# Designed miniproteins, single chains, continued (4), part 54

Each design is a single chain, and the fold is of that chain. pLDDT is the mean over its residues in the fold that is shown.

## One batch from the design tools (miniprotein)

Design m13853
Fold by ESMFold2-Fast:
Structure m13853 (fold): chain A 105 residues (1-105)
Amino acid sequence: LKEELIQKLEEAAEHLKEAIAAVEAGDYDEAIKHLTEAAEHLEEAAKLAEELGLEELAQKAREVKELVLDSIDMLKAGAPAADVAERARGALSRVKEMIAQAEEA
């Protein structure tokens, strides 16, 4: 379960990296696809964290999922690519912190 949790967080991080690259390239359909995948992996990570009794980590995963979903909404609303990329980088930074926290658990 701990290895699965770390794997889901790493999968979310990879999708966030792909989404940032897509936003910077102006490929908004690809960005939305990767942001959606990241949100799904974050929800799976939250459920695994709950099974492990890591309630704080589960809460953090859901908070980052909301940031990712907000990024999709911003992109659909025509927000500047730089603002969307900055928010996605913030989400990625938080996921990296959660990976470190999961490794210590």
Scores: mean pLDDT 88

Design m13854
Fold by ESMFold2-Fast:
Structure m13854 (fold): chain A 90 residues (1-90)
Amino acid sequence: SMNPVIKAMRELLEAVKAKDREAFEKAWKKFEEEFNKLEEKSNTILLIAAEMAEELGLEDLAKGFRELTEIEDFEEALEKFKKLLEQHLS
């Protein structure tokens, strides 16, 4: 089975592509819950998000996610990650 955090990430990106705010809010909660369960947190999750965004045709999101990997503070990176997703919902 797919890793739960990776599955939640995909559901997030698909909701953004569909411009579905309700699906996004549900997927964000799932992503946050699964991400918080990770014993180690790394920039690898942002690289995975960038690759998924490219596959879904969300090229600007993919570029933004790669730029976020340069941020050492994971809390700051996650806040910017959420804001970037929300900008593409509108």
Scores: mean pLDDT 81

Design m13855
Fold by ESMFold2-Fast:
Structure m13855 (fold): chain A 74 residues (1-74)
Amino acid sequence: MEVEEAIARVERIADAAIEGIKLSKDPLTIQALAESARKELQRIGDETSPEVRRAAEEAMRKVDEAAKEQIKKL
């Protein structure tokens, strides 16, 4: 997989997770969505290049922030 394609995939995974988190009203579901996304992003980062790993780490941070913000709204 080209680095650009891997980064685009990382961004799509993070965006989908953040959308799901914002639609959820259950703290346990929000945490499960964030954890699932983090595991997938970490796997992609570990299996690719340092550039993709950095993108995955940033995406994981954004997912965590979205989960925390959504839980605060509940």
Scores: mean pLDDT 84

Design m13856
Fold by ESMFold2-Fast:
Structure m13856 (fold): chain A 57 residues (1-57)
Amino acid sequence: MSSSLKSKIDKVKGDIGWLKDRYSRETDPSLREALSSGISDLEKELSSLESKLKSVE
């Protein structure tokens, strides 16, 4: 069961990295704010998933 959480964590880390790369290249302040919000949401999800993984291992 922990392997499913590890896979989800890896995917979220990849998504965060992709959004951070997009944010660094974006010049539109509104789009940068949207990307920053998306990164924050994914980082919260990552923290939750890592807490779940810690509790099952």
Scores: mean pLDDT 82

Design m13857
Fold by ESMFold2-Fast:
Structure m13857 (fold): chain A 58 residues (1-58)
Amino acid sequence: GAGLRAALAAGARELAALGEGELARQSDTLSVKIESGEISPEEAAAQLAELGRQLRAA
């Protein structure tokens, strides 16, 4: 929903400020996909969680 999109957009800006350009781009892409209806907010949240896990493992 709108709340998740707003959170993803805010997260993208924060990640960009921290130098995490790839994660910032992915968060922005997820918000666009939610808007277009390509994926659900729940699926977008799962993908964001997966990215966070990969970052921690690296």
Scores: mean pLDDT 70

Design m13858
Fold by ESMFold2-Fast:
Structure m13858 (fold): chain A 73 residues (1-73)
Amino acid sequence: PEEFEKLGDEHEKAGNFKLAAEYYKQAASHYIAMGDYEKAAEFYRRASDAYLKAGETQKANAYKSLADFLKKK
């Protein structure tokens, strides 16, 4: 998961917000597989923020809701 986080951060810094969101989503799915729902929620929130910066408001809202759902577990 740390590798996907670093790739996401690098792409966000470069202005590639849609790619950054995709890497944050991959990090989140790996944390789900590990049973770490708190970290998964954190990375879905980061994906949501990156989608907002990319102008993808519908995707941003979807991943924000998913992060909120996982935090309730």
Scores: mean pLDDT 82

Design m13859
Fold by ESMFold2-Fast:
Structure m13859 (fold): chain A 83 residues (1-83)
Amino acid sequence: SELEELEKYYKEKMEELLEQIRAASRSAAVQQQLLAVLQEMEKKYKELVKNNEISKEKIDELIEEARARIEEILAAAGLSLPA
């Protein structure tokens, strides 16, 4: 189904972002700050699914919003996400 394809797309994008986070920092304190961003992203994703508003475009927007916040947190620690 379309919903199953969108869920798979979200999971793949989320796994890519998690891999980049793990590569960027081994600090427990930084990881805790990043966890809060990921939890907010997951909450927004679930709301989109519940409201039948989920799409690839909306998933991309969520991932980019989370990435931007993660970059800000990492930059404050003198770090960056890998390319």
Scores: mean pLDDT 81

Design m13860
Fold by ESMFold2-Fast:
Structure m13860 (fold): chain A 80 residues (1-80)
Amino acid sequence: EEREKEIEEVMREIGEILRLIGNAIDSYLKAQRALKEGKVDEAKRYLELAEKYFQEMIEKIPNPKSQEDLKKAFEELKKK
């Protein structure tokens, strides 16, 4: 019961980190496209968004316990 809740919470944390990674990648790709089109201001805005999502992701993994729990949940997810 409690073990299942702990796994669910870690799975939610992984999902949030993956969402942040996805948002960072999407924003970075949009920045690259805007830059290629000569839209420097738009490219800068998307780059700032990508950096923001990347920083939020980093802030969620510096805790040693959270990193260990995230690795554990990722291994459990691979088995299902």
Scores: mean pLDDT 74

Design m13861
Fold by ESMFold2-Fast:
Structure m13861 (fold): chain A 60 residues (1-60)
Amino acid sequence: SKIEEYKKEIEKAVKEAKTKEEAEEKIRKILLQAYDEGLSLDELQELSEYALRLLDEKFG
């Protein structure tokens, strides 16, 4: 599904980022792409919550 593909992009962005700020900027761009592709607000919220969890796990 599109949500699963975007979750993988978010995982990669967090994994490859050297700083929290770099990860946040990459995530912002991913979420904008998801919005442009027509994902719903509920789907964007799910992706945002997933991203926050991964950011907290890595950067605490």
Scores: mean pLDDT 87

Design m13862
Fold by ESMFold2-Fast:
Structure m13862 (fold): chain A 61 residues (1-61)
Amino acid sequence: MVDVEALIAWMEEVAAHTGDPAVRAATAELRRAAAEGASVDELVGIATRFFREHYPEFFAR
């Protein structure tokens, strides 16, 4: 669990914890992108940007 599968699993856990439909939609988008051959770097970028915009406290101290 060091790449796409780990990232998607983490996103699923965040979706379950928050109950936020935006997180669920983002997780589904990542799964589709991964299935279409998107790189790990692209997927990490999408997830990181999403969390910085919607959950900035997740990265802040």
Scores: mean pLDDT 72

Design m13863
Fold by ESMFold2-Fast:
Structure m13863 (fold): chain A 62 residues (1-62)
Amino acid sequence: GPGPAGRAAIAAGASPEGADRAGAGVATHNFEVGVRAAQLGGASEEQARRAAEAAGKAGGIS
């Protein structure tokens, strides 16, 4: 969701929709789910991966 994980995803290049979905991935404690969610939100594969990694670090998972 929004907050530190969502903001980190946006800083890594995700769209706001992609960032929200990446935050949902962090909430499930699953990096690959975060990547997939960001891609469904319109991010490229590289942006989705970067956004999910940034969101994971901000959300306390790695």
Scores: mean pLDDT 59

Design m13864
Fold by ESMFold2-Fast:
Structure m13864 (fold): chain A 88 residues (1-88)
Amino acid sequence: MEEDREIARQIAELFEKAAEAMRNGDKDTAIKYLNEAKELASQLPDEARRNALLSAIDEMIEAVKNGDYDKAAELARQAAEMARRWAE
């Protein structure tokens, strides 16, 4: 559906921005983008896709809080690729 594709595209863009913030050591900006992605993910009508993204975002936030920015950035990159595939 058009709405699903638009939300997935926006989520992918937010993950890409979050990953960049993580690589730059900008924790506050990374958390901001992840929370925005979480809000959009909660609006996905597909339960499986919604749950997959929410779980991934929670893992990313945990990694950022633990100071593991390399892990968080890699998780965000993988989630962005997944969301991009759903938008295509």
Scores: mean pLDDT 84

Design m13865
Fold by ESMFold2-Fast:
Structure m13865 (fold): chain A 100 residues (1-100)
Amino acid sequence: SVKDKIKELAIKLKDLLLQVYNEISSKLSEDEKKKILEIIDRIEELLQEAIETGDIKKAEEAIKLLKELAELINKIDPSYKEKMDEIIRIAEEILELLKK
């Protein structure tokens, strides 16, 4: 079902974000770790709200935060740019599926 596909994409997105965080964690200060984890948690909260309620604006807000996170990660390690672009594409696919 469309709902099952959305759930699978949301799980994949979370797993990829946590993988990026774990791989760059040794390059982060304690303040940067806290900030990045708070942004990841907020993205997950917004995506879950969008999935549960059908509120497209929550998914759009999550994508905006994800793009801000991608810019922050790019300043720390630009080698993750392609991976962050992939994660953003997954979030955009979730948004398009929610519009159906």
Scores: mean pLDDT 89

Design m13866
Fold by ESMFold2-Fast:
Structure m13866 (fold): chain A 80 residues (1-80)
Amino acid sequence: MSPAEKAVKEAEEMLKKGVDSLELLEKLEEYISDIEFESKDPKLALEVARAVVKFLKENEEKLSDEAKERVKLYEDLLEE
């Protein structure tokens, strides 16, 4: 399983478990940061972040307004 697929699966499981939206975002940010630190590959970290943001946008109705704003900020910061 790719790091991006693993991150999306973890986000999906957290949403199903009813984890707080902001706590979910903090855990995903930590995971992406760990990938960047371990791999020394910013491209891989960006790929994971992009996949997570896409998944969260598709499940926007399950997020708090504050979490939605944070996801939108990430989307705006992600370069293709």
Scores: mean pLDDT 78

Design m13867
Fold by ESMFold2-Fast:
Structure m13867 (fold): chain A 89 residues (1-89)
Amino acid sequence: SMMEERRRAIEEGVAEALEALAALPPEDRAFLAGLVERLAEAALNDDLETQLAVLEELARYAGFAPEDARRLAEASLTGRLAAVVEELE
């Protein structure tokens, strides 16, 4: 079903986001992990608007430019976050 596929894609995106953030400095990871937890709550509630907004905020806080932050947010929901982060390095 579309809902099952959507939830699976969101869960994969969140997992990739956490994996990508693990490469960042410890102090930044703690703050960003809090935002990712909020992202996970939004994902479990099927709140895509909040998911995209939090992902953009996460990327901007990590120092990515606004356009790159939007790419990371979209990539996370399609399970491609880690690849996009590596492209931006």
Scores: mean pLDDT 69

Design m13868
Fold by ESMFold2-Fast:
Structure m13868 (fold): chain A 58 residues (1-58)
Amino acid sequence: MKVKGVSPKQMKKAAKEAKKKTGATEVEVDKEKGEVTIYGPTREIALAGAKEFEKLIK
């Protein structure tokens, strides 16, 4: 997933909260490109993590 117009530190905070709330296992943040990749044990969990991350970035 790609995001623009969000600071790297906001992305890291959202990633940490998304992991805690959804059970996503890994969230990788590329500070330079503003890209985020979310992994989970299932596609359902990964999608839930992505939705929570998007809500937190608002």
Scores: mean pLDDT 71

Design m13869
Fold by ESMFold2-Fast:
Parts: sequence; structure tokens; C-alpha cells
Structure m13869 (fold): chain A 95 residues (1-95)
Amino acid sequence: MSDEELQKEVDESFLLMARAVGDITVAKSKDPEAAKKAEDLFIESISLLIQSKKLEDTDPQKSQQLRQQAQQLLQQAQQEYQKLVEQGKLPYRKL
């Protein structure tokens, strides 16, 4: 078990989220409804991941369910982000 590998994964996830939120904020001026939808999905995904981590030691089954829900919402958020890119409302970048 490597602490360095775990920290790298966490850092990469935060960087990805920071980039997505920043880009969505710019898109709000061009398409506020679509940008808000993507932002709301990212925020809900993060909330579920935090809740999952809090339950990891006390209720691992519930933690796993919340993690799966968070992953589904993250995929939806990425799809909404990709639509904004395709519409030319965001600069093209890999998330």
C-alpha cells in the first residue's frame, strides 16, 4: 500500500474538478441553463463522495452504494461538459 499513489489519485481528482468548475463558470455567460446542469451534477457527485468516505469505516455497504451513485453522476456531468465543448461554449481540453 503506497501513500504516494493514493495522494496522487486524490490530487488528480481535485485538479480535474477545479478545471471543470472553472470552465463551467465561463460557460454560464453563454448558456447558463446547460452550464448550471453540469455544475449541479459535479457538486452532487462531490457531496456523495464525501458522504461515502464518512461511512467507509462504519457502513461499508452504504459507502459503496454512495460511491457508485457518485460515479454515475460524475459520468453525467462529464457528458454535459462535453456538450458545452461541442457547442463551442468551452475551450477543448481533456478532463
Scores: mean pLDDT 72

Design m13870
Fold by ESMFold2-Fast:
Structure m13870 (fold): chain A 67 residues (1-67)
Amino acid sequence: GEEEALKLLLEAGLSEEQARQVLRLLKQGRHDQAGALLVNSGLSAEEARELVERVAELLREQEKKEE
């Protein structure tokens, strides 16, 4: 869920503020903007893409548990 996604972003070296910004962008479907923020935070394009996919999956799992 969102807590797991936040932890994953912090482990990647983002600040709590940057991690929350990425989560907000992904919740809005702005995957390209989230990826750009990750690259600007020091990640490669490949690392940013993989993190976006993993975080988006964790957010989808949280939505599915509200059935």
Scores: mean pLDDT 79

Design m13871
Fold by ESMFold2-Fast:
Structure m13871 (fold): chain A 66 residues (1-66)
Amino acid sequence: SSVLKLAEELSKRLGDERLVLLAKSMIKAGFSEADIKKYLELTAKYIEQGLSFSEAVRKALEELAK
């Protein structure tokens, strides 16, 4: 629930509902709550910097994998 709350807050701030869909997909895939929150925050950061959703998601994943 705290993951979905974060995703909803970020979705409203950025105007992008795909952040909620991303969070739901990660929960279903069995990711930890900490990893999901970190990934959502990184993805949101890159969207705020002007990256497309797909580029933000890719860059956040690359950063988490290192």
Scores: mean pLDDT 84

Design m13872
Fold by ESMFold2-Fast:
Structure m13872 (fold): chain A 99 residues (1-99)
Amino acid sequence: GPAAVEAARIGYESGLKAGPQGGMNAARHAAEYARKSGPVAGDAGTQAAEANIDAARYSGPKGGMLAAWGSASTAAQAGNDVGARYAIEGARKGGEEGL
């Protein structure tokens, strides 16, 4: 429900501020944000995919892999092409570890 989506978003933002290890946690919470938005996330799925890509910038090499995985999971759950495009970009920004 809305409270769970909000909690996941707060977890994403808090994790992002915690440095490389926090980037990994941020990616996980962004994926949960997309999931809890519903079976077809639409705009929420797009926002979550953007959050996953943003997390990849802060996660470092190991976190990049988790951010890419979270982005791919978000795209699959969102069921839209925008989410899929951001998942690919997240993987690229995660580097070799993101692939």
Scores: mean pLDDT 49

Design m13873
Fold by ESMFold2-Fast:
Structure m13873 (fold): chain A 94 residues (1-94)
Amino acid sequence: MEKFKEAKERIDKETAEVQKLADSAYEKAKNGTVEEARKIADELLDEVTQRAKELIEYGEKVGPEAKKYAEEAAQRSITYAGHKLNEGIAEANK
């Protein structure tokens, strides 16, 4: 399945970029105030949500298997970002 293989590789790459973005946001959040950490959390969640939407749209254009893979990758990215943001806010509150 050549088309699905290409889609999977792109989806995996986009997922890795979102994880890097979440890690960067965590570093900023933990070094700021709780108020700043909340702002960073809101901005990251907006960005991750937008990227997730674009990823699912890309998968849908490729086919049903790619769409499902993109939906699962999007959910993992949102979960990872949420976890990192909760940790960042907790660190800022120390």
Scores: mean pLDDT 82

Design m13874
Fold by ESMFold2-Fast:
Structure m13874 (fold): chain A 74 residues (1-74)
Amino acid sequence: MPSKEEIEEETERYFLGKYHELLAAGKEEGAAQVIAVGQEFGKWLKANPDASAEEVKEKAEEAKKRVDEIVAAS
């Protein structure tokens, strides 16, 4: 399994990629919503320092799914 740090880094990279994609398309509101999802994920990580890599991965996939929904609705 990837480490918690690897999951966090890959997830943040995914959010940043979608953020830039939406900005390039002129979809500023969608881009702002992606940032909000990223901030919520970061807050959860800070609140749960003892979370397992599996739990972090589950939360990362949940957050990525929300981002995909934002992109699809944009």
Scores: mean pLDDT 83

Design m13875
Fold by ESMFold2-Fast:
Structure m13875 (fold): chain A 91 residues (1-91)
Amino acid sequence: VEPLTGEEFEELFRRVTKENYKLSEEEIERVVKWFEEEMKKLGIEVPEELLEKIRKDLSGENPAKTLLDMDIQIGLQAIRKWLGLEPVFPI
């Protein structure tokens, strides 16, 4: 499964939040791969246990909240890196 692109993430997030869209199994795996890769670029290894929890949460009742939490985490870690701070996860 190919990781999601940033543009695809933004569109998927819009659909989930504004259109009550339900994610497919393939879309969930692509989101998880995108998150893992973006966090690795920021010097963070996401534990496999947390990746499994994210997969379950994305297939659950509130995927919009899970997507938002993932995006916020990436943003916070990017800001920390820009400020020259050491990676800290979770925040």
Scores: mean pLDDT 82

Design m13876
Fold by ESMFold2-Fast:
Structure m13876 (fold): chain A 73 residues (1-73)
Amino acid sequence: SMREEALARLDELLRTGSEEEVVRYAAELLLSGLASLADIKAVLEKHGKTHLLRPIIMETVDVGIELIVEGVG
């Protein structure tokens, strides 16, 4: 499924990518509704990187607000 492929890509980024790439990609998954916060948290826990959960939430909120502002302006 698209969700399983997206979570597999997040898992790969946690092994091979930067923390910034992980935060951006995870935020995109949350904004698109392709993954839940619980899905993201589970993958982060698997890699011992739960400290990224707060940056991911903040990025999701920031981008979400920007999309709303751009949609009305």
Scores: mean pLDDT 84

Design m13877
Fold by ESMFold2-Fast:
Structure m13877 (fold): chain A 74 residues (1-74)
Amino acid sequence: SNAERIAELEKQLKGKTSSDPELAELLRELGEAYAAQGRYLEAAVAYHEALKIEPDNAELREKLAAALRQANAA
């Protein structure tokens, strides 16, 4: 389930503070898992944190924009 995937990703994130590429990838996957559950604000936060590590990553920027757009859809 997505909830189990999110919990596992959060656990991996806590254990890996020393590798920026791995940290960004885990945050991207966490954002995707949140988005899959319709949790778009939490997805946006995860993508934003990944972008702090990889600021020129166009794919992450697009995912963040999409998540924010979905979150703001009234």
Scores: mean pLDDT 79

Design m13878
Fold by ESMFold2-Fast:
Order: C-alpha cells, then structure tokens, then sequence
Structure m13878 (fold): chain A 75 residues (1-75)
C-alpha cells in the first residue's frame, strides 16, 4: 500500500532529522549532521515519487542512516 509505505518513510526521515538536529548541537558533528539531514530529505522525495516497494527499501536506508547518527551521538 503506497500511503502506508510513504508514511513509514516519512516517519523514518523525521527520526533521522531529529537525530541530526541533536548531533548538530555539537560543533564537531555539525557538517556530518547536515549531510545526513540532506540525504534523509532526498530519500523522502524518492519515496514520494516511487513505488511502494521502493519506499520500503528507502525506509531501510533511512534506518541505516539513523543508526550511524545514533553511534555518533553516543560518542
């Protein structure tokens, strides 16, 4: 279902943006946080224009980005 797949991608992207905003409060990580934030927005636009299967794949990619941001935040 396209709407459910896109909603999952939107929620995943919001999570990445939230983590990037937290990370950007540290000047050391500001540039890296902005890179991931931009990537999350790009992936969300692809999910909006793509098929439900593509949106599901993009949710997985957004999850990988979120995990990377979380590792940086915990360091």
Amino acid sequence: EKANAYTAAAVAAAGVIYLADLLSKNPEFKEKAEEYRQRAMELLEQAKKGTPDEARELVGELGRIANELEKLYKE
Scores: mean pLDDT 78

Design m13879
Fold by ESMFold2-Fast:
Structure m13879 (fold): chain A 81 residues (1-81)
Amino acid sequence: DAKREEWINYLKEKYNGKLSDAELKEIVDKYLEELKRIEEKMKEINEKIKANPDNLELQIEAGVEEVKLAVERTIIKKKLK
């Protein structure tokens, strides 16, 4: 909510009047949904790791996926900085 308005204002300044308020809201809402998806996946992976502490293969696989999701999240956050 507060972040949504902050990100809309950031993109408005970045695009310098090239996009309407409606278009800016659509872009921000798209990125918010993508961030929510990543956060939900990261939570699921973390819970899976905690449930299987002795399963080395699962921990390695889950760790790789966690790093991949963290990179994706960082890229999106940089776009909305």
Scores: mean pLDDT 79

Design m13880
Fold by ESMFold2-Fast:
Structure m13880 (fold): chain A 60 residues (1-60)
Amino acid sequence: SEELREKARELFEELKKKLPKDVVDQIIDSWIETLERQDSPFAKEVLEILKEIKEEYDKE
């Protein structure tokens, strides 16, 4: 879980450096939508991590 969170944060940082916020938001929202459709325990864990990081990013 910590490793997944670290990788997700690194991915967000890389995207933020290369792309404008609206494009990053679109990409992340697409991943969230895909994970929400799967409804597996693993997908829910990844989904929670992505939502937490996105919430933090949106408040910056």
Scores: mean pLDDT 76

Design m13881
Fold by ESMFold2-Fast:
Structure m13881 (fold): chain A 89 residues (1-89)
Amino acid sequence: DPVAKLREALERVLELMREAGHPEERLEAFRESAETALENTINGRFDAEAGRAIQRLVDLLLSLPDTPEALEAISAFFQAFLDVVKAFS
């Protein structure tokens, strides 16, 4: 299930953000952005608003440290997101 894999990858990114010292409000904002991007993808929305939601998600990910664990988590997240896009395209 690509949606389940995306949610698993999301939880790993949130764990790394928490370990990096991000406050819970920032983690919640990231979760909301990811869920919005997921909802837009499931509903076939590829307009400017959907693009801005993805941009906000990417901007939040850029705050993670450049470590092997962060790179693996980010890669897994984007691969899972692409799998969701492919499933609902």
Scores: mean pLDDT 75

Design m13882
Fold by ESMFold2-Fast:
Parts: C-alpha cells; structure tokens; sequence
Structure m13882 (fold): chain A 79 residues (1-79)
C-alpha cells in the first residue's frame, strides 16, 4: 500500500513541522517514504507492508495536517 499526501496553503514553517510529523508517523506505522516542502506546500509518498497500517497512518496524517492549519489537504491510500 502507498499513501500520498499533498497539503497546501501553509506557512513554510508549518509545512516543515508537518513534514517532521509525517516522518514520525511513518516510523510509528512501519512505513517508509520521501517528502518535499516547497514554500507552504508539502508533497509526500509513503510505502507500507500492511493496508490497515497505511489507513491508520493516513487518518493520523490528515488530522496532523488539519492541526497544522492546512486549508487544502489530499491524503490518498492506494492498495
């Protein structure tokens, strides 16, 4: 399973905070991935061995993005 995030409309500081949070959450759920911050936008792709872990990660990541104040967030899970 693959989880992709695109979060937009953040300050650069908040986008970097969200990037760190995404990395922490990926480690928590046993995933690995890459992410990039450009200005107030975060784009990331994370790979998991387990679909339920990917879904749980995506749910927490979406919550983290909302807490960071991202007005536009897309988090998708591909099996």
Amino acid sequence: PVVRIRAEGLSEEKALELQRRASELALKYGGMGISAVVGGSLDGVFIFDDLQKARDFAAELRRAAAEAGAPRVDVTVHD
Scores: mean pLDDT 85

Design m13883
Fold by ESMFold2-Fast:
Structure m13883 (fold): chain A 66 residues (1-66)
Amino acid sequence: MATAERFEKLAEEAEKEGKKTLASQYRVVANAVRNGDIPELTDEQFEAVVKAIEENAKVQEEMDAK
């Protein structure tokens, strides 16, 4: 499966779980890959990006919880 489609799947799962911010962030990255702004990722790079997106979403949630 192409990198963009992998991020779209994660966005769909996040949206199904009600995690709209996380889903939106995955869609932004998926579109960047489709537009060629981000190259096709290796499995290791994909895992690193997913972790970074999840950590960023967590930080935003902590800031909003103030």
Scores: mean pLDDT 77

Design m13884
Fold by ESMFold2-Fast:
Structure m13884 (fold): chain A 92 residues (1-92)
Amino acid sequence: MEEALKLAEETIAVLDQAATQVTGRNKLLLEIAVGILRMYIGLAKTFGLSEKELASRVKKVAQFALDNVDLPADVKQKLQALIKKAEEIESK
């Protein structure tokens, strides 16, 4: 569980930083993505989501940001790396 929680918090930090660099709809979509991840962290801590389930949710949210937000190249690379980490946790 610690690995998936760290992955979720790292993903939130990347999305929060990206939200400071964009405006309008792009900023709103990133803020929604962060809100969704904070909800899943809360569910994991309170109701005991599995590490694989939390990692799967992080991957889906990071992919949503990549597909729907025009992000700087460095942010895209960080999100792609986080998706790979999520896939590694899911494959355990």
Scores: mean pLDDT 85

Design m13885
Fold by ESMFold2-Fast:
Structure m13885 (fold): chain A 116 residues (1-116)
Amino acid sequence: MSEEEIEKLNEELAEKIVELLEKFKEYTDKGDYEKAAKVRQEIIDLFVDAFNNLSDEAVRSFIDTVVEKIMSKEDDDLVALLLGIAAELAEKYPEYEEYARYLADRAVEAMRKRRA
């Protein structure tokens, strides 16, 4: 794939993750924990698929794009849900703990910059 095609795929995947996080929030707010758990698993599966199929540089770029899109929503609940996903990724997939930690660190740094 060209570099432009990789950037487009990263943007499309990041947008899908944001949409799923918004849906996860909606189901959680409604008390539909079964549907919330299913959407949470879909988000985890998308991250794991990216970690398996992308280079280290592409994974970090993908994570940066996800964080940027979530921060643009100006919804702190979405950031909290993303941190929960990062924790579950580290617990269920210890082989990807470094990427899960990078995701959490980037989200925390972005939140700190909003206060500056």
Scores: mean pLDDT 82

Design m13886
Fold by ESMFold2-Fast:
Structure m13886 (fold): chain A 107 residues (1-107)
Amino acid sequence: APSVVEQMADLLREALEKLKSLSAEEAAKLMEETVKKLKELAEASGDELAKKIARDIEKMVKATKEKAKTLSEEKAKRLFELTVGSAEGMLTMLSQALQLEKKALEK
């Protein structure tokens, strides 16, 4: 569970770096490809929590893409960066929480 969440966070960090050099249209495509990879990783893990997280991120990305259509190029790019950064931050915090729970159970 924690190791899959960490791998998912790594995929989002990679996507965030790539977003810096892309157009809004290219950013939207990268976000779709990243969501697909997150879902594939979660499904391969068999972890129900990871699958739920991938689904929640898919919903977030879908909402961001719809909102981006109503924005200028610059604002759309910033919204994509904020969305991916928020998802990465959420996964990093969750990974830390799961590690703390594991340590508490081993005492």
Scores: mean pLDDT 81

Design m13887
Fold by ESMFold2-Fast:
Structure m13887 (fold): chain A 74 residues (1-74)
Amino acid sequence: MDAEARRLAEQAREHVNQAARSTDPQERLDLGRQALEDGRRAVELATDPEVRMEGGVAAGLGGIISGVAKIELK
């Protein structure tokens, strides 16, 4: 389970990094949503506190990024 959780946390972090480089609100919304989803999944599966923290941070950042992008799209 931790190997899968670590993979999801890494994916979530990469999506956060990609969103931070994007100026397109639609792209930032999609990437932020993916980061939130993958990071949340990593927290669910992780038994390692470090992986759980990484997943939680990525999920939080993904939520903020997608929330801001959603406001910009209105």
Scores: mean pLDDT 84

Design m13888
Fold by ESMFold2-Fast:
Structure m13888 (fold): chain A 78 residues (1-78)
Amino acid sequence: MPSAAEVLEAVRAAAAEAAATFGLEVRAELRDGVVHITIRSARGELRGEYGDDGRVRATLRLERDGEVHTLTFEEVVE
């Protein structure tokens, strides 16, 4: 399993390509062994967390006409 620091570096490398290709804002921050990832578009936001134990948690928020729809999942990445 990749470490949180390795995931942070991989996300940062991908962020420039995502911004150029899709117009997405991608932010990644490492705090207390957990990588916090935010991907924003005009329509919504995906937030993810990746820990040194390989656990991923993601929350997708979609905003339309002032309504917010939220979907959360948790999985282990090898």
Scores: mean pLDDT 66

